# Designed miniproteins, single chains, continued (2): the designs that were tried, part 112

Each design is a single chain, and the fold is of that chain. pLDDT is the mean over its residues in the fold that is shown.

## One batch from the design tools (miniprotein)

Design m7872
Fold by ESMFold2-Fast:
Structure m7872 (fold): chain A 90 residues (1-90)
Amino acid sequence: MKEEVLKLLEELEKRVKEIKDELPESSYNAVMLSIDAAKWQVENAEERNVLKVAKRQLESMLETVRYMSKFDPRLEKVIELIEEAIKKLE
Protein backbone atom coordinates (compact mmCIF):
# COMPACT_ATOMS: atom_id res chain seq x y z
CA MET A 1 0.00 0.00 0.00
CA LYS A 2 2.67 2.60 0.94
CA GLU A 3 4.69 1.76 -2.22
CA GLU A 4 1.53 2.03 -4.38
CA VAL A 5 0.61 5.41 -2.84
CA LEU A 6 4.18 6.71 -3.32
CA LYS A 7 4.04 5.60 -6.99
CA LEU A 8 0.75 7.51 -7.35
CA LEU A 9 2.38 10.67 -5.92
CA GLU A 10 5.44 10.17 -8.18
CA GLU A 11 3.09 9.85 -11.21
CA LEU A 12 1.35 13.10 -10.16
CA GLU A 13 4.79 14.79 -9.84
CA LYS A 14 5.83 13.61 -13.34
CA ARG A 15 2.56 14.81 -14.90
CA VAL A 16 2.92 18.25 -13.25
CA LYS A 17 6.53 18.44 -14.54
CA GLU A 18 5.22 17.75 -18.09
CA ILE A 19 3.17 20.98 -17.93
CA LYS A 20 5.86 23.06 -16.15
CA ASP A 21 6.29 25.43 -19.13
CA GLU A 22 2.53 26.19 -19.08
CA LEU A 23 2.58 27.36 -15.43
CA PRO A 24 4.01 30.44 -13.67
CA GLU A 25 7.29 29.46 -11.96
CA SER A 26 6.01 30.44 -8.49
CA SER A 27 2.83 28.31 -8.90
CA TYR A 28 4.84 25.37 -10.26
CA ASN A 29 7.29 25.59 -7.33
CA ALA A 30 4.41 25.75 -4.79
CA VAL A 31 2.72 22.65 -6.28
CA MET A 32 6.02 20.72 -6.41
CA LEU A 33 6.78 21.65 -2.77
CA SER A 34 3.28 20.38 -1.79
CA ILE A 35 3.90 17.07 -3.60
CA ASP A 36 7.27 16.69 -1.83
CA ALA A 37 5.55 17.37 1.53
CA ALA A 38 2.86 14.76 0.72
CA LYS A 39 5.56 12.18 -0.15
CA TRP A 40 7.41 12.91 3.12
CA GLN A 41 4.19 12.53 5.17
CA VAL A 42 3.34 9.21 3.43
CA GLU A 43 6.89 7.83 3.87
CA ASN A 44 6.72 8.63 7.62
CA ALA A 45 3.14 7.36 8.12
CA GLU A 46 2.27 4.00 9.67
CA GLU A 47 1.06 1.53 6.99
CA ARG A 48 -2.52 1.56 8.41
CA ASN A 49 -2.65 5.38 8.06
CA VAL A 50 -1.04 5.71 4.58
CA LEU A 51 -4.31 6.12 2.60
CA LYS A 52 -5.73 8.56 5.18
CA VAL A 53 -2.53 10.67 5.20
CA ALA A 54 -2.24 10.66 1.38
CA LYS A 55 -5.91 11.64 0.95
CA ARG A 56 -5.63 14.50 3.48
CA GLN A 57 -2.43 15.79 1.82
CA LEU A 58 -3.97 15.68 -1.68
CA GLU A 59 -7.21 17.34 -0.47
CA SER A 60 -5.16 20.12 1.19
CA MET A 61 -3.15 20.54 -2.04
CA LEU A 62 -6.39 20.64 -4.07
CA GLU A 63 -7.81 23.48 -1.91
CA THR A 64 -4.56 25.48 -2.26
CA VAL A 65 -4.44 25.02 -6.06
CA ARG A 66 -8.16 25.90 -6.37
CA TYR A 67 -7.45 29.17 -4.54
CA MET A 68 -4.43 29.87 -6.80
CA SER A 69 -6.50 29.07 -9.94
CA LYS A 70 -8.67 32.16 -9.21
CA PHE A 71 -5.60 34.19 -10.29
CA ASP A 72 -4.31 31.84 -13.02
CA PRO A 73 -6.69 29.64 -15.09
CA ARG A 74 -3.74 27.49 -16.33
CA LEU A 75 -3.78 25.84 -12.89
CA GLU A 76 -7.08 24.15 -13.87
CA LYS A 77 -4.94 21.36 -15.43
CA VAL A 78 -3.22 20.83 -12.05
CA ILE A 79 -6.65 20.66 -10.33
CA GLU A 80 -7.67 17.87 -12.75
CA LEU A 81 -4.45 15.93 -12.03
CA ILE A 82 -4.92 16.18 -8.24
CA GLU A 83 -8.62 15.17 -8.50
CA GLU A 84 -7.60 12.11 -10.59
CA ALA A 85 -4.99 11.15 -7.96
CA ILE A 86 -7.61 11.45 -5.16
CA LYS A 87 -10.02 9.18 -7.11
CA LYS A 88 -7.28 6.54 -7.49
CA LEU A 89 -6.89 6.45 -3.68
CA GLU A 90 -10.49 5.15 -3.44
Scores: mean pLDDT 86

Design m7873
Fold by ESMFold2-Fast:
Structure m7873 (fold): chain A 76 residues (1-76)
Amino acid sequence: SVEAMVEALRAAGFPESAIRAAEVAARASAVITEEQAAALEERVRARAPGLHGSVPPEAVSAADVEAAEAAVEEVV
């Protein structure tokens, strides 16, 4: 759940700004369709080997990519 993820991040000592970014990303992924979630997961997976070398320039920062990846991983 989004709440459990936020609590886990806070317990791990992440700064509040990072926790808020992750919460927003997780809540956004929770309101998208299964097809949109699958498409996002496929894009992240396809870029995973090169993610550290090249982050997609489309309106997504490295922090947003990490937050979105964590959100997709936790949304089952």
Scores: mean pLDDT 51

Design m7874
Fold by ESMFold2-Fast:
Structure m7874 (fold): chain A 68 residues (1-68)
Amino acid sequence: SLDDGRRFAKGGEAGLKKGKELGDEIAEKAAQGAVNSGTSSAGAAGVREALKTEKGKEAVKAGIEAGK
């Protein structure tokens, strides 16, 4: 409910900051894996499919903007 939203917002803010830090590391390693994806590694295939979803694009964009 909306009343829980405030607690979620505080936890979400801390999670967003930590998620951005981890997300940047994961994104870089995933991108390096994707560049080397001449042969399919499970990770590279997963990232490719996740990026096709609009949810993945939205989450990445929101994380970048919120992390400023």
Scores: mean pLDDT 52

Design m7875
Fold by ESMFold2-Fast:
Structure m7875 (fold): chain A 86 residues (1-86)
Amino acid sequence: MKERIDKLIEELKREKAEVEAQLAASTDPYEQHLLRQRLADLDETIKFLKEIKEALDNPEKLTPEQMERIRKVIEGVEEQLKRRRA
């Protein structure tokens, strides 16, 4: 589980660097707006995954429902990354 999260954080950080480079090169205000929104979304997702990773250090404190939500979130992020790299 943690290895999957680490891989996702790594991929999101790579995507963030690509978006930052695109923002630096962009001269279109609309494109800049979309890229800034994407950076904010990436930062929030990375932060959330780091929080999940910390919670997984004490899995016995998590309810079965919380564990299921964590799994669904990880799978959802993995699916989104796969679609963007197709």
Scores: mean pLDDT 80

Design m7876
Fold by ESMFold2-Fast:
Structure m7876 (fold): chain A 65 residues (1-65)
Amino acid sequence: EAEKVKKEIELLEQSIKNLKELEEKFRALGTPRALEMAEKLRKGKEILEKVKADLEKQYEELKKK
């Protein structure tokens, strides 16, 4: 159980990193549509960061038992 939660956290970390890189690439293009996509990617990253925080809390509880 704990090992699976740790794996999920690692996958979320990688996904967040990938979204950040995509956000930067779209922002660098500078077109109105690309800037809109960058903003949507930023918001998606915020959601994944919250999910990751919840999983990290769950992982800490699992490590205690």
Scores: mean pLDDT 81

Design m7877
Fold by ESMFold2-Fast:
Structure m7877 (fold): chain A 72 residues (1-72)
Amino acid sequence: MDLSDVLRREAARRGLSLTDEAVALIEELVNSIEDPEEAGRFLEELLRRLGERHRGRTVTAADVREVAAEIS
């Protein structure tokens, strides 16, 4: 729950609006990474790339999957 609020705030700061499905997927992906430092770097890179491609737009779970596949 706490991560959801942080994700929505960070996305809003970057000019992004996340769907509930996008938030849930990001939480799942971040929680799948055991190392907190690696999880943090993944999240930062994910949000940065989403910000570059989808600034001022709604980000869906499909958008998150596409960007995450490029980082992995």
Scores: mean pLDDT 80

Design m7878
Fold by ESMFold2-Fast:
Structure m7878 (fold): chain A 63 residues (1-63)
Amino acid sequence: SEREQLRREAEQRVAEAGRELSKVMEEAEEYAKKTGNWEEAQKRIDEAAERAGRVVREERARL
C-alpha cells in the first residue's frame, strides 16, 4: 500500500540520519582528543543532533 511504502521510506531516511549523527559524533570526539577543544566538539554534536531530530520530525509528519 501507499502508506506502507511511505513508512518504509521514512524508516530508511531516519536510519540514514542516525548514521550521519553517529559519524559526526565519532569525528567530533577524535577532534576533541587531538585538540582538547571539547566545547567545539560538543557544538558540532549538538548541531548534528538538531539536524537528525529535524529529519525525524519531518518524516513523522508525513505519516
Scores: mean pLDDT 85

Design m7879
Fold by ESMFold2-Fast:
Structure m7879 (fold): chain A 66 residues (1-66)
Amino acid sequence: MTVEELIRELVEAVRELVRAFKAGDQAAMDEHARRANELSQKLIEVATPEEIARARDEVLRAVRDE
């Protein structure tokens, strides 16, 4: 998996987590939180500091848009 794919999947997992939170769906929250955590760990292991900063900015934008 490329850094770009990791960032894209992390953003999607965070969007799903926010939607599940708004819906009160605990099972979906647990699933998407787990996925987001796995992707974040992989990103920290393989990405440069600049790529990590970009991922953070994209996640924050996704949260604002939800």
Scores: mean pLDDT 84

Design m7880
Fold by ESMFold2-Fast:
Structure m7880 (fold): chain A 62 residues (1-62)
Amino acid sequence: GGMAAVDAEFAERAEEYKRDIEELYQKAKNEPDPVKAAVLRVAAALFGAMAGLSEEEIRKYL
């Protein structure tokens, strides 16, 4: 309980999303199929939105 514990859980979850976003972006960058690459980039953008990233930061992955 407490705000500090909630903040720590949120930060840990944000780090997991950041890792997943980076992995998806790297997969998209190395994907030879443009349709599959687009799907991976959209997935990275979705994870970014869920992690609370700004529209400007999300655009970086598209």
Scores: mean pLDDT 73

Design m7881
Fold by ESMFold2-Fast:
Structure m7881 (fold): chain A 83 residues (1-83)
Amino acid sequence: SLIKKALERLIEELEKLSEKADPENREKVLKHVEEGKRKIEEGDYIGAIRSAKKALEAAKSTMSPEQYESVRESLEQLEEEAR
């Protein structure tokens, strides 16, 4: 589905941000990324979006305010579509 593809791409972007994070935040990002991937496989897109939001929060220090807001808005739009 379109939602699945968009969500998979956002989770991939968050996973890449883990490479720029300190070790503590890297672990947090990766835990939430793996949870999100699992929920996508289960068809739980709302749960996957929640996990992606947690990964985004853990990755926040690796991003500009503008980058953070862009990803946050993309996740909110997907959440509205998944309702």
Scores: mean pLDDT 85

Design m7882
Fold by ESMFold2-Fast:
Structure m7882 (fold): chain A 78 residues (1-78)
Amino acid sequence: ATGATRLLERKEVEVKKGDKITVEAPASPEPRLYVALLRDENGNVVSAKTVEATEPVTIELTAEKDGKYLVELYAQPL
């Protein structure tokens, strides 16, 4: 099946304002669009980044406030 979005990773992080949160996207045999989301405790997306890659890539998200966040990494076939 082509075009299906897949959740690769979900993790809870506790951070301070200005901290960088890293998420590592794995290598893929086919080109993918990786979508990294940072959600607050209410489930609101406060930061998002997209990267097209076939090789492993580190994606950095920045917290604007102290607190608990949920980091999610999704992959979509190109």
Scores: mean pLDDT 79

Design m7883
Fold by ESMFold2-Fast:
Structure m7883 (fold): chain A 84 residues (1-84)
Amino acid sequence: SREELLAEMRRIVEELKAHPNAPDELIEVAQRLLDAAEKGDLEAMSRATSELLNLAKQVTDPEVIELLGRLLEVASRLGAEMQR
């Protein structure tokens, strides 16, 4: 459901904020993605997703890479549900 996907997205963003190797810029974009998702703004979600993919190229920590992968997967599923 949308609420379950939003709850998972919030948890992932909180984990990124707590991770010592997650860059501040990455956390800021992840928060913008969450904010866009909560507002149902597909265009803002798309922009934030593109920014995250670009920032992901700078990430080498496997745990941060895993969190980003989970965040992008949840965002993709939520975007698909919102297009109905």
Scores: mean pLDDT 86

Design m7884
Fold by ESMFold2-Fast:
Structure m7884 (fold): chain A 106 residues (1-106)
Amino acid sequence: SEKDKELLKNTLSILVSDPDWIDKFEEELSKIKDKSTLERLKELLEIRIENYPNDALGYFALGLVYLKLNKPEEAKEAFRKAKEIAEKQGDKKLAERAEKLLKELE
């Protein structure tokens, strides 16, 4: 639907525009109830990380989408990659948040 397309565009735009992006992304993600829309968001994030392999935010967002799809093993892989990239880039806050989620999924 047009509403689902708008939710996808708004959710993806948050990843580049705001230091509070995680809370805003979680809020927009909570509005998506349809599994096919979640799968489409996953595909768009996979395209993003293919084009930008050092995008720690993209990997973190992909992990959150996997959790909402009830795919915890795929979420762990995405959070692990987000942590590795965040650490290399000196983003301590994102690395710590990824590590916290990884420990919660153990």
Scores: mean pLDDT 82

Design m7885
Fold by ESMFold2-Fast:
Structure m7885 (fold): chain A 98 residues (1-98)
Amino acid sequence: SWEEKAKEVYEKGLEALKAGDYETAIKHFLEVVEKYPGSQYALPAAKKIADIYVEQGKPSMAAAVLYGVIPLLILVGRYKEAEEAQKLAGELFKKKVP
C-alpha cells in the first residue's frame, strides 16, 4: 500500500539520521512530506527535518519546513496536524539564533 511506502521512506530517513547523514535524512523525510502528505508519517517527517535545522542553528529554516507542510496537510484533511505544525513553526520563528 502507499502507506507502507510512506513508512519505508520515513524509516530510511530515520536510519540516515542515526548514522549522522543529515543530508540523506532530510531528503527522505522531505519525500514523505511531498509524496505522502496524507500518511501518518508526514508531520513526524516534517518535525524531524525541523529538529535537524534547529540543531544546526537554523530555526527559521525549521519554521519554514513546518509552514510548508501546512497546505499539504489541509489538502488531505489532516486539520489538527496542520494546526500543530503552525503552532510549532510560530514558536521556532520567534526563537533567537545564538
Scores: mean pLDDT 85

Design m7886
Fold by ESMFold2-Fast:
Parts: C-alpha cells; structure tokens; sequence
Structure m7886 (fold): chain A 87 residues (1-87)
C-alpha cells in the first residue's frame, strides 16, 4: 500500500474509535503531517482527517481552521480542501 493509502485507512479506523481522547491525539498528529514535504504523506493526512471528521467533525474542523493561518501555502490549501470536503 502507498503511504497515502495507509494514512487514509488510519483515518477510517480512528473515525470508529470510541475514546475521544485517542481520536484527538490522532487528529493532532495528522494535522502535523499535513505540513510534510512528502506529498503522499501530506495528501494521506488530509484524507485521514476527512475520514475522522465523518464521526468527529467537532475535533477536526477547529484544527483545520487553525491551519488556514499557517505560513506554508501548501498546508493552507490542503486544510481548505479538507474543510470543503467535510462541509
């Protein structure tokens, strides 16, 4: 599997997690990976966050909205695309 596919599947797994504290940790980790120089990792993190947002939009959306203020234009664009897919 590609790095992108692994991160997307991790997002699907964490969407089904019942421990909200564990989900919050996963969201924070994927948000950091959105700034990765590895394009597959950054795109996979975006898709993982979108998948978690299916059950936990209240944990994902505030983090993505903070990333819109990033100095990295690629991170801002990926966060914007994730927000549009969630809403």
Amino acid sequence: MSKKEILELLGEEYAEEKDEKVVKGAVETLAKLLGSKDEEVAEGAREGLVNIAKNYPHLVLPVLEKLLKSKDERTVELAREAIEEIK
Scores: mean pLDDT 85

Design m7887
Fold by ESMFold2-Fast:
Formats: C-alpha cells, structure tokens, sequence
Structure m7887 (fold): chain A 81 residues (1-81)
C-alpha cells in the first residue's frame, strides 16, 4: 500500500523513496489521461451542439460566430487527440 511505502521513505529507505516517486509520477500521468478523455467527450458534445445550432440559425452573423467556435473546438480536439 502507498502508506507503507511512504513510512519507509520517511524512515530514510532510498529504495522506498524511489518507488514512492515512481507511483506519484504514474498517478499524475493517469490523472492527465483521464482529464484528456473527459475533455475530449465534452468537446465532441460541443461540436454536435454547434452543428445543430448552425443548421437552425438563419442569422449570418450568428453563423459566423458559430463557425469560429467550431474551429476553436476542432483545434482543441486535435490537440487532445
């Protein structure tokens, strides 16, 4: 368990300190991957909503604004993929 490794690291065990650092780095990488996947789902939902709004609006100024938002969402999706 993480607590056992932490106690050994606090007592000066070098191997335990290295193991604790490896676990902490792995957890940060996992957090980032989960956040990336969650954000990607939100971006996909936004893109779908923008497509629907663009199909329903007849105002050219609103269509241009929706196109700009769609471009920004597509750029974000590309960065997350």
Amino acid sequence: MLDDIRKKAEAGDIDARVQLAEVALSLKDLEWEIKRAETLKVVDAILDALDVMMALTLDPAKQEKLKELKKKAEELKRELE
Scores: mean pLDDT 71

Design m7888
Fold by ESMFold2-Fast:
Order: sequence, then structure tokens, then C-alpha cells
Structure m7888 (fold): chain A 57 residues (1-57)
Amino acid sequence: EEVVVEVVAVAETAEEAVKKALEKARKEYGEIVDVRVKTEKLPSGKYEAKALVVARK
């Protein structure tokens, strides 16, 4: 079965933020089938990634 979830992570770079979000999703919800990601640079200089993830349980 597949679930659609939104996962948010913050990191030093946009790439690291995306990686953290996907790792959280994979550990919590299973294998990632598809992903849509939006990244934003925060005033602190860090990056926030919002990942809409389709995961297989």
C-alpha cells in the first residue's frame, strides 16, 4: 500500500535538507516511490525542504 505524506527538514544546504526529509520519510513510512520537493532559504542562512512523498509500506 502507498501513503502520501509531507516531511519537513532544515539543513545547512538545500541538498542536505532534501536528503534529511527523504531519510525521515523512508524510515517512518517505508520505501519512497515518488517525491515532490520545495526548498526555501531561511533568513538564518539555512535551507528548509518540504517534501511531498509517496511511500510504499
Scores: mean pLDDT 79

Design m7889
Fold by ESMFold2-Fast:
Structure m7889 (fold): chain A 62 residues (1-62)
Amino acid sequence: SMNQTFQQGVNMMQGGVSQNSNNTTYMSFYSQNSSSMGQQGQHHNVTQSVVNQVNQVSNTSS
């Protein structure tokens, strides 16, 4: 499903990028792109999950 594809993509990015401001920005862009690609309602849950993950990862990984 679409949500599965988005979560998989986010996971790959977390494993492939550096933990810094750049990584946080990149994740934000990805979630924004997800929301833009389809209807906001459809991808809202995934987008919110990604945003929350970025905040947690950025805080924890540091």
Scores: mean pLDDT 49

Design m7890
Fold by ESMFold2-Fast:
Structure m7890 (fold): chain A 63 residues (1-63)
Amino acid sequence: MEEKIEELEKKAKEYQQFVDALRAGAARDPASRDVLDAGIAEANKQMEKYKEEIDKLRKELEE
């Protein structure tokens, strides 16, 4: 359903905002930078999965 694609797009945008917040956090606390970098990497991986899922659902909707 189109609602699933919309929900996944919303989650991908929320992860982008999360990454932006982590980058801001890294600027405030250099001692936590390695932990924040790991969190950013995990969030980016999750966003990639959502984009792949969106692409698959869009292809199913067009067929």
Scores: mean pLDDT 75

Design m7891
Fold by ESMFold2-Fast:
Parts: C-alpha cells; sequence; structure tokens
Structure m7891 (fold): chain A 114 residues (1-114)
C-alpha cells in the first residue's frame, strides 16, 4: 500500500539521519549539537513525508524523500563549519555523499519492489 511505502521510505531516511549524526560525533562535534541536529532532521523528515499527497507516485515519493535528506545534509554541513577544520569538513562531506548514495539505492529497491 501507499502507507507501507511511506513507512519504508521513512525507515530508510531515518537510518541515513542516524548515520549522519554518528559521522558528526566521530568528526568531533559536541554531543549536544549533534542531538539537536538529529532531532531537527527527524522532525523535518516526518513533516515532509506526512505532507506528501495520497495520489503521489512512488517515483515522486522517492524524489521528495531524497530531497529532504539532501537538505538535511546541507544544514548539517553548515552547522559543522563552525566546529570542524577544512580537512575534517571535507571528510564529513565525503561520508555524507556516501550515506546519500546508499539511501538512494535502498529507496530505488523499495520503489522497484512496490
Amino acid sequence: SKEELKEGIRKILKKAVDEIAQALREMGLPQELVDEIREKALKKLDEVIDSIPDDATPEQLRAIGLQALADIVREALEAAKKYLTPEQLERFRQRAVDILRKAAEELDKLVESY
């Protein structure tokens, strides 16, 4: 069902947010800031997914979900700039790109199986 697809997308994106939070912790961001970024990201994902129209196609659901995750990554990079060296920020950017790519692959498999 469409509801099962939305929940599958939510699960994949939530996992990606958790992986982004873990990467930020490993790169040396303060725990309190990482928790704030994670909570804001999870709230944004829920709001975006819950706002998707019932008549949206699986492809539209995928595109909206990936865009939300890309926006979360952009906001995390901006927050991290104040705390990380240029070298650490580049390493985080590379890890974030890998997380986005893996999430996209998981979303593709979910949509294809729907």
Scores: mean pLDDT 87

Design m7892
Fold by ESMFold2-Fast:
Structure m7892 (fold): chain A 90 residues (1-90)
Amino acid sequence: SPLKKEFLEKVRKIVDEANEEIQKLIDENKASSEQLKKVKEIWDEALEKINEVVEEALKSDQNDKEALEKYIEEIEKITKETLEKIKEVL
């Protein structure tokens, strides 16, 4: 499905951009080993949640563009909340 491909490409872009922002925050804050461990735990938990959303999206009607867009919004919310948590520990 073209919509499934576009959905997965959007998810990958969101995750890649979040990872780049996390790395920037780590570098700018000169994170300690303890802070790096906490950041990793927060990000790993977020990736598990994102994977659950992706699995639900792929089980749903993959030709429903509106439904897929709502799953993208959910993933964007997860990454936003995760970045806020990471800033809190840095």
Scores: mean pLDDT 87

Design m7893
Fold by ESMFold2-Fast:
Structure m7893 (fold): chain A 65 residues (1-65)
Amino acid sequence: MVEELKEQYEKELELLDKAVENQLAYYSTRNDAETVAKIQKILAENKATSEEIRRRRLAEAIAEA
């Protein structure tokens, strides 16, 4: 149950990260360095936040088990 919840959440986060990466690839092709830098920053912040949320969700699932 806990593993299933974690895996499902990780899949959702992966899809969100891929959407941002697709935007990064698009603007990299356009040679828009400023936009690329902004997207890279957002992606890094998103990954940090996702790790915190994943940890919290796992703790909640264990408490409810």
Scores: mean pLDDT 67

Design m7894
Fold by ESMFold2-Fast:
Structure m7894 (fold): chain A 88 residues (1-88)
Amino acid sequence: IEELRKQFEEETKKAVEAAKKGDEKAFKKALLSMLTTVSEMLMAGADPKEVADLVEKAAEELDKTGTPAGKEGAERLRQLAEHLRSLA
């Protein structure tokens, strides 16, 4: 779980950089990787509430880019975090 958390943080950094550069393909790949890591954390028995907190922090970082892709990604991640909180 801790290794998956670090993996998610690294993927978040890649998504932020792709959004800042306007690299739509790299951004989409990073976002999909983040979703895969979230799924792996949940399957490994991570607390959905703690995963939701992690996802919400990633959304904040994407929102701070000030880019359209970052804002859309942040909104999607916040929706995911709300869904995860409803499971806890």
Scores: mean pLDDT 82

Design m7895
Fold by ESMFold2-Fast:
Structure m7895 (fold): chain A 77 residues (1-77)
Amino acid sequence: SELDKRIDELMSKLSEELQKLVEEMRELVKNATDDPKEQSKTLLEISDLLMEALAKAESEEQRRLLVEIWNLLIEML
């Protein structure tokens, strides 16, 4: 999808450590169901991974990229 291509472009600018956390977020989105309760759980899990990634990010640019990726992932849910 076009969203997946955009995420790939943004991920290429991240460190390998941060890329792994984003890949975990992407797997959660791929496995998400249409059930509202399960979607809420997925949103919390993605948010936890985002917080971990933001804590590991060493620059404002890395944090900006992570937030943009997170917004795209939420749009895919």
Scores: mean pLDDT 85

Design m7896
Fold by ESMFold2-Fast:
Structure m7896 (fold): chain A 95 residues (1-95)
Amino acid sequence: SEEELRKIIDEIAKELEKKYNVTFTDEARDLLYEYVLKNPEFKSKEKIRKLLEYAIQLALRKGRKTVTAEDVKEVIELYEKAESEQDFLDLLYSK
């Protein structure tokens, strides 16, 4: 359900905030929620966790401890541009 998806994203985000000592903005969580609703293939705890962890890596590389909607959007755009998981990682590491 939509309510369950929101709860899953919030729970994973809180776990990652504690693990990496970062914070996600409400806008970052909202953007991921809307994306997963439109792309149900990403509706798994593992895939949601990976997208959020990649967004954390982008924010930290930019010297920020706040993960914004722009960071989540950048990860999604790189994922949509990539032809494979390996291509995605190469694009991500160029940041």
Scores: mean pLDDT 82

Design m7897
Fold by ESMFold2-Fast:
Structure m7897 (fold): chain A 85 residues (1-85)
Amino acid sequence: MSGDELTQALLAAARAGDVDAAVSAATELVEHFEATGDLTPLREARREIGTLDGVLSIKKALGLTDAATEAALAAAVAAYNTLKV
């Protein structure tokens, strides 16, 4: 998959609260960087997932969370930790 396709798969998995799919997409982004030396897709994915984590964390702090929001936050955090380079 292209870096953009991997980033979109990552965001979709994170929003769905699918931790395994989010970590898998994040791992493929890291492998893409290791194979190509191109940080651009990895940096873009980190920015996008960081934004999602920020929005979900604010919702949690304000008490505006449900089970879906909690699952999405867990998936976003797991993905972000996988993307640490």
Scores: mean pLDDT 79

Design m7898
Fold by ESMFold2-Fast:
Structure m7898 (fold): chain A 80 residues (1-80)
Amino acid sequence: MEIEEAVERARRAVEEALELSKYVGPAFQEHIREAVERARRAAEEALKTGDKSLYDELRRHIAEVEELVRFAKAAKKVKE
């Protein structure tokens, strides 16, 4: 995965997670906030350094946020 592609995936996942956070409970909102913060920091660091060793960590954080987005989308569907 190219670093720019990974950063764009992180940005989209973060945006979706924050928008969907209103459909989940406070404990899960906090989990989303923490996961978003980790993904954002990892993306910024990887983009600044270009260090391939950071790609695995960035991918893990992106996957975590994407999983939370899937859960939040399910919660939204139930509440609509």
Scores: mean pLDDT 77

Design m7899
Fold by ESMFold2-Fast:
Structure m7899 (fold): chain A 77 residues (1-77)
Amino acid sequence: GVSELIGYAIRVIGILIDAEHNGASKEVIDKLKEILKKIHDIVKKYDDLDEDGQKKAVEEARKLVDEAEKLLEEELK
């Protein structure tokens, strides 16, 4: 639901803070901001989606969080 999507957005914000604090490149910071924007766009349209669209939106947001975590892990190596 919407609460789960908001949780994903908060998680990506945490990843972005960790990336900034640990001196990640501008390119990685920009990619993390793009991921956050994609989750923001999903949250904004969520209530206008049918049941199938809402299920796909949650799955897409989860994949975006996984992508953000992988970007941070690889950058801090």
Scores: mean pLDDT 86

Design m7900
Fold by ESMFold2-Fast:
Structure m7900 (fold): chain A 89 residues (1-89)
Amino acid sequence: KEEDAKKILELGKKASEIAKKHGLPLASLSILYYAEKSAADVLSGKMSYKEALEKLKKNSVEAVLSTGEMLGVPAAGKEAAKEVEKVLE
């Protein structure tokens, strides 16, 4: 559980750096928040590692796409989403 939670946080950091690299700092902050929630759900036994990772992936992809649209840079959001999906499996 603790090791799995650590992996979720590390993957969340990698995804947040991808969002930041593509000029989406608000999405980067949202991804860090989602990673903390997913890690907490794994630690409490509310979710399996696989379920938490799938939820983190969905939320992170939605965050970069929505932020890209909001900032008028949907292409950057789409590129970030591809890299986030690859990092989060």
Scores: mean pLDDT 87

Design m7901
Fold by ESMFold2-Fast:
Structure m7901 (fold): chain A 80 residues (1-80)
Amino acid sequence: DALAEILALAEEIRERLLAGASPEEIAEALRPRVGEEVAERIRRAMTETLREAEAKGMTPEQKAILAGRAALEVLMEAAE
């Protein structure tokens, strides 16, 4: 089930962010599984989302949720 795999991967990304992993570290870890193009798109989407959330004074948990959602959007677009 491709959707279940995508959702599980988005959950892993959120957990890694909460553990203090950077978008760069997460993208590097994902590259063998999703490919270079998708990993780079995830890195850019997460970096931009985290920058905006930080500017708004969001909590680490809120930032991880939003960045995880940005990564999920990229994964769903790539699965089309």
Scores: mean pLDDT 84

Design m7902
Fold by ESMFold2-Fast:
Structure m7902 (fold): chain A 89 residues (1-89)
Amino acid sequence: DIDEAIARLEAGKARAEEIIAKITDEEKKKEAREKFEQTYLVQMTLLELMKNKTLSDEEIEELAKEVQKLIEEGKSLEEIKKKIEEFLK
């Protein structure tokens, strides 16, 4: 159920923002917010791709792994989005 997954992601966003707001170190707070925003956009994009069935289950899994790697490497939101677009070709 994609709509349920989207609802869970939105609820997770609210909780993450609440946790981030409790971080007292301004530098860590900024870093946590940036990383969360990147992860959130990526998760939403993957859910939309699953809903539209533009990729196979295997391709979605491969894309998810590549995207997670880019997030861990600190790649920008724009670079991650570009990688997703390349997978659609």
Scores: mean pLDDT 74

Design m7903
Fold by ESMFold2-Fast:
Structure m7903 (fold): chain A 80 residues (1-80)
Amino acid sequence: SNDEQLAELEKEFNELVSEGQMLIAELRDRGEVELAREAEKKLVELHKQFKEAIKNQDVDKARAIVEELRKFNEELKEYL
């Protein structure tokens, strides 16, 4: 069902947000303060978009946002 798919995507999104927050903390510890600040803005924006996708029961949009966050976290790892 769409509700089941959205619940799974919400779990994945929350796990990726937690990873992103840990990566941002590591970037700050390494002195990459400006990159960390921009990454925090990106997480806030993706969270807003994800909440809208869930509200609209838009599985395809929710999945696209999860994949965007996953790719973003991989990009942040390149600076570590």
Scores: mean pLDDT 90

Design m7904
Fold by ESMFold2-Fast:
Structure m7904 (fold): chain A 106 residues (1-106)
Amino acid sequence: SMAERKERAINNIVDLLKWMAEEGTEAALREASAGIAYVIETAGLDADDLIEALKKVADDPSMDVEGLKLAGKALVEAARDVGFSEEDIKKIEKAAEEEIKKREAA
């Protein structure tokens, strides 16, 4: 179904973001961003879907502040590459900033 396809796409983004955070390199960020851009285009994901992926990554207690910062950067880069509006980009940036602040407070 369409809903099951979207859920699989969001989970694929989560897996890419976690892999990228474990690698911790600019090369991994670029690779993850490109993969996420492809998933956005093929599954028709919007900013809210990307924010859902970000929140799922943040729900993993092994994800540190630096991992969340990289996740936010990869999502923003992918969203820009596929042509999201600046309003949608700001929405993603704000969601990432909120999750980073929660982790810093923990």
Scores: mean pLDDT 88

Design m7905
Fold by ESMFold2-Fast:
Structure m7905 (fold): chain A 73 residues (1-73)
Amino acid sequence: EKEKLEALRKELAERLGVDESLFSDEQIKVIRETADALIEIGDEFSRRLAKERGDQKLLEEIEKIRKEYEEKL
């Protein structure tokens, strides 16, 4: 877990052109947890969409999680 957080911090710092010390472990953890949650919801949505042809409840849930992510940043 910590090794993956360090890798994410380095990648974000490099892409944004800022120092790695700008990001605390807690901030990186929140970003990762939110991203992991969005990926999980997206994967579940894709599987259900193929089966049910448009689960609107999952679309609403994805939008809610995305909005929450925007509020955390």
Scores: mean pLDDT 64

Design m7906
Fold by ESMFold2-Fast:
Structure m7906 (fold): chain A 76 residues (1-76)
Amino acid sequence: MSLEELVYLSAVGLLSYAMLQGADGEEVAAKLLADVRAVGSPEQVAAAERGIREALAMSEEERRAAVEELRALIAS
């Protein structure tokens, strides 16, 4: 897996998890994006932006699936 793919999947999963816990999605997204911008390459920033955009558009069921995918990846 590329680092860009890892950043994308992490952004989708972490933002989905935060929103399922009742956090404000746009506030969490802004913080995640700021963190990636501080240390990441332009390609990693673009990957995070894509993941954030997708997670914000997801249904609650899609967010649960994204969290499960991230947990399975971390457990491997």
Scores: mean pLDDT 85

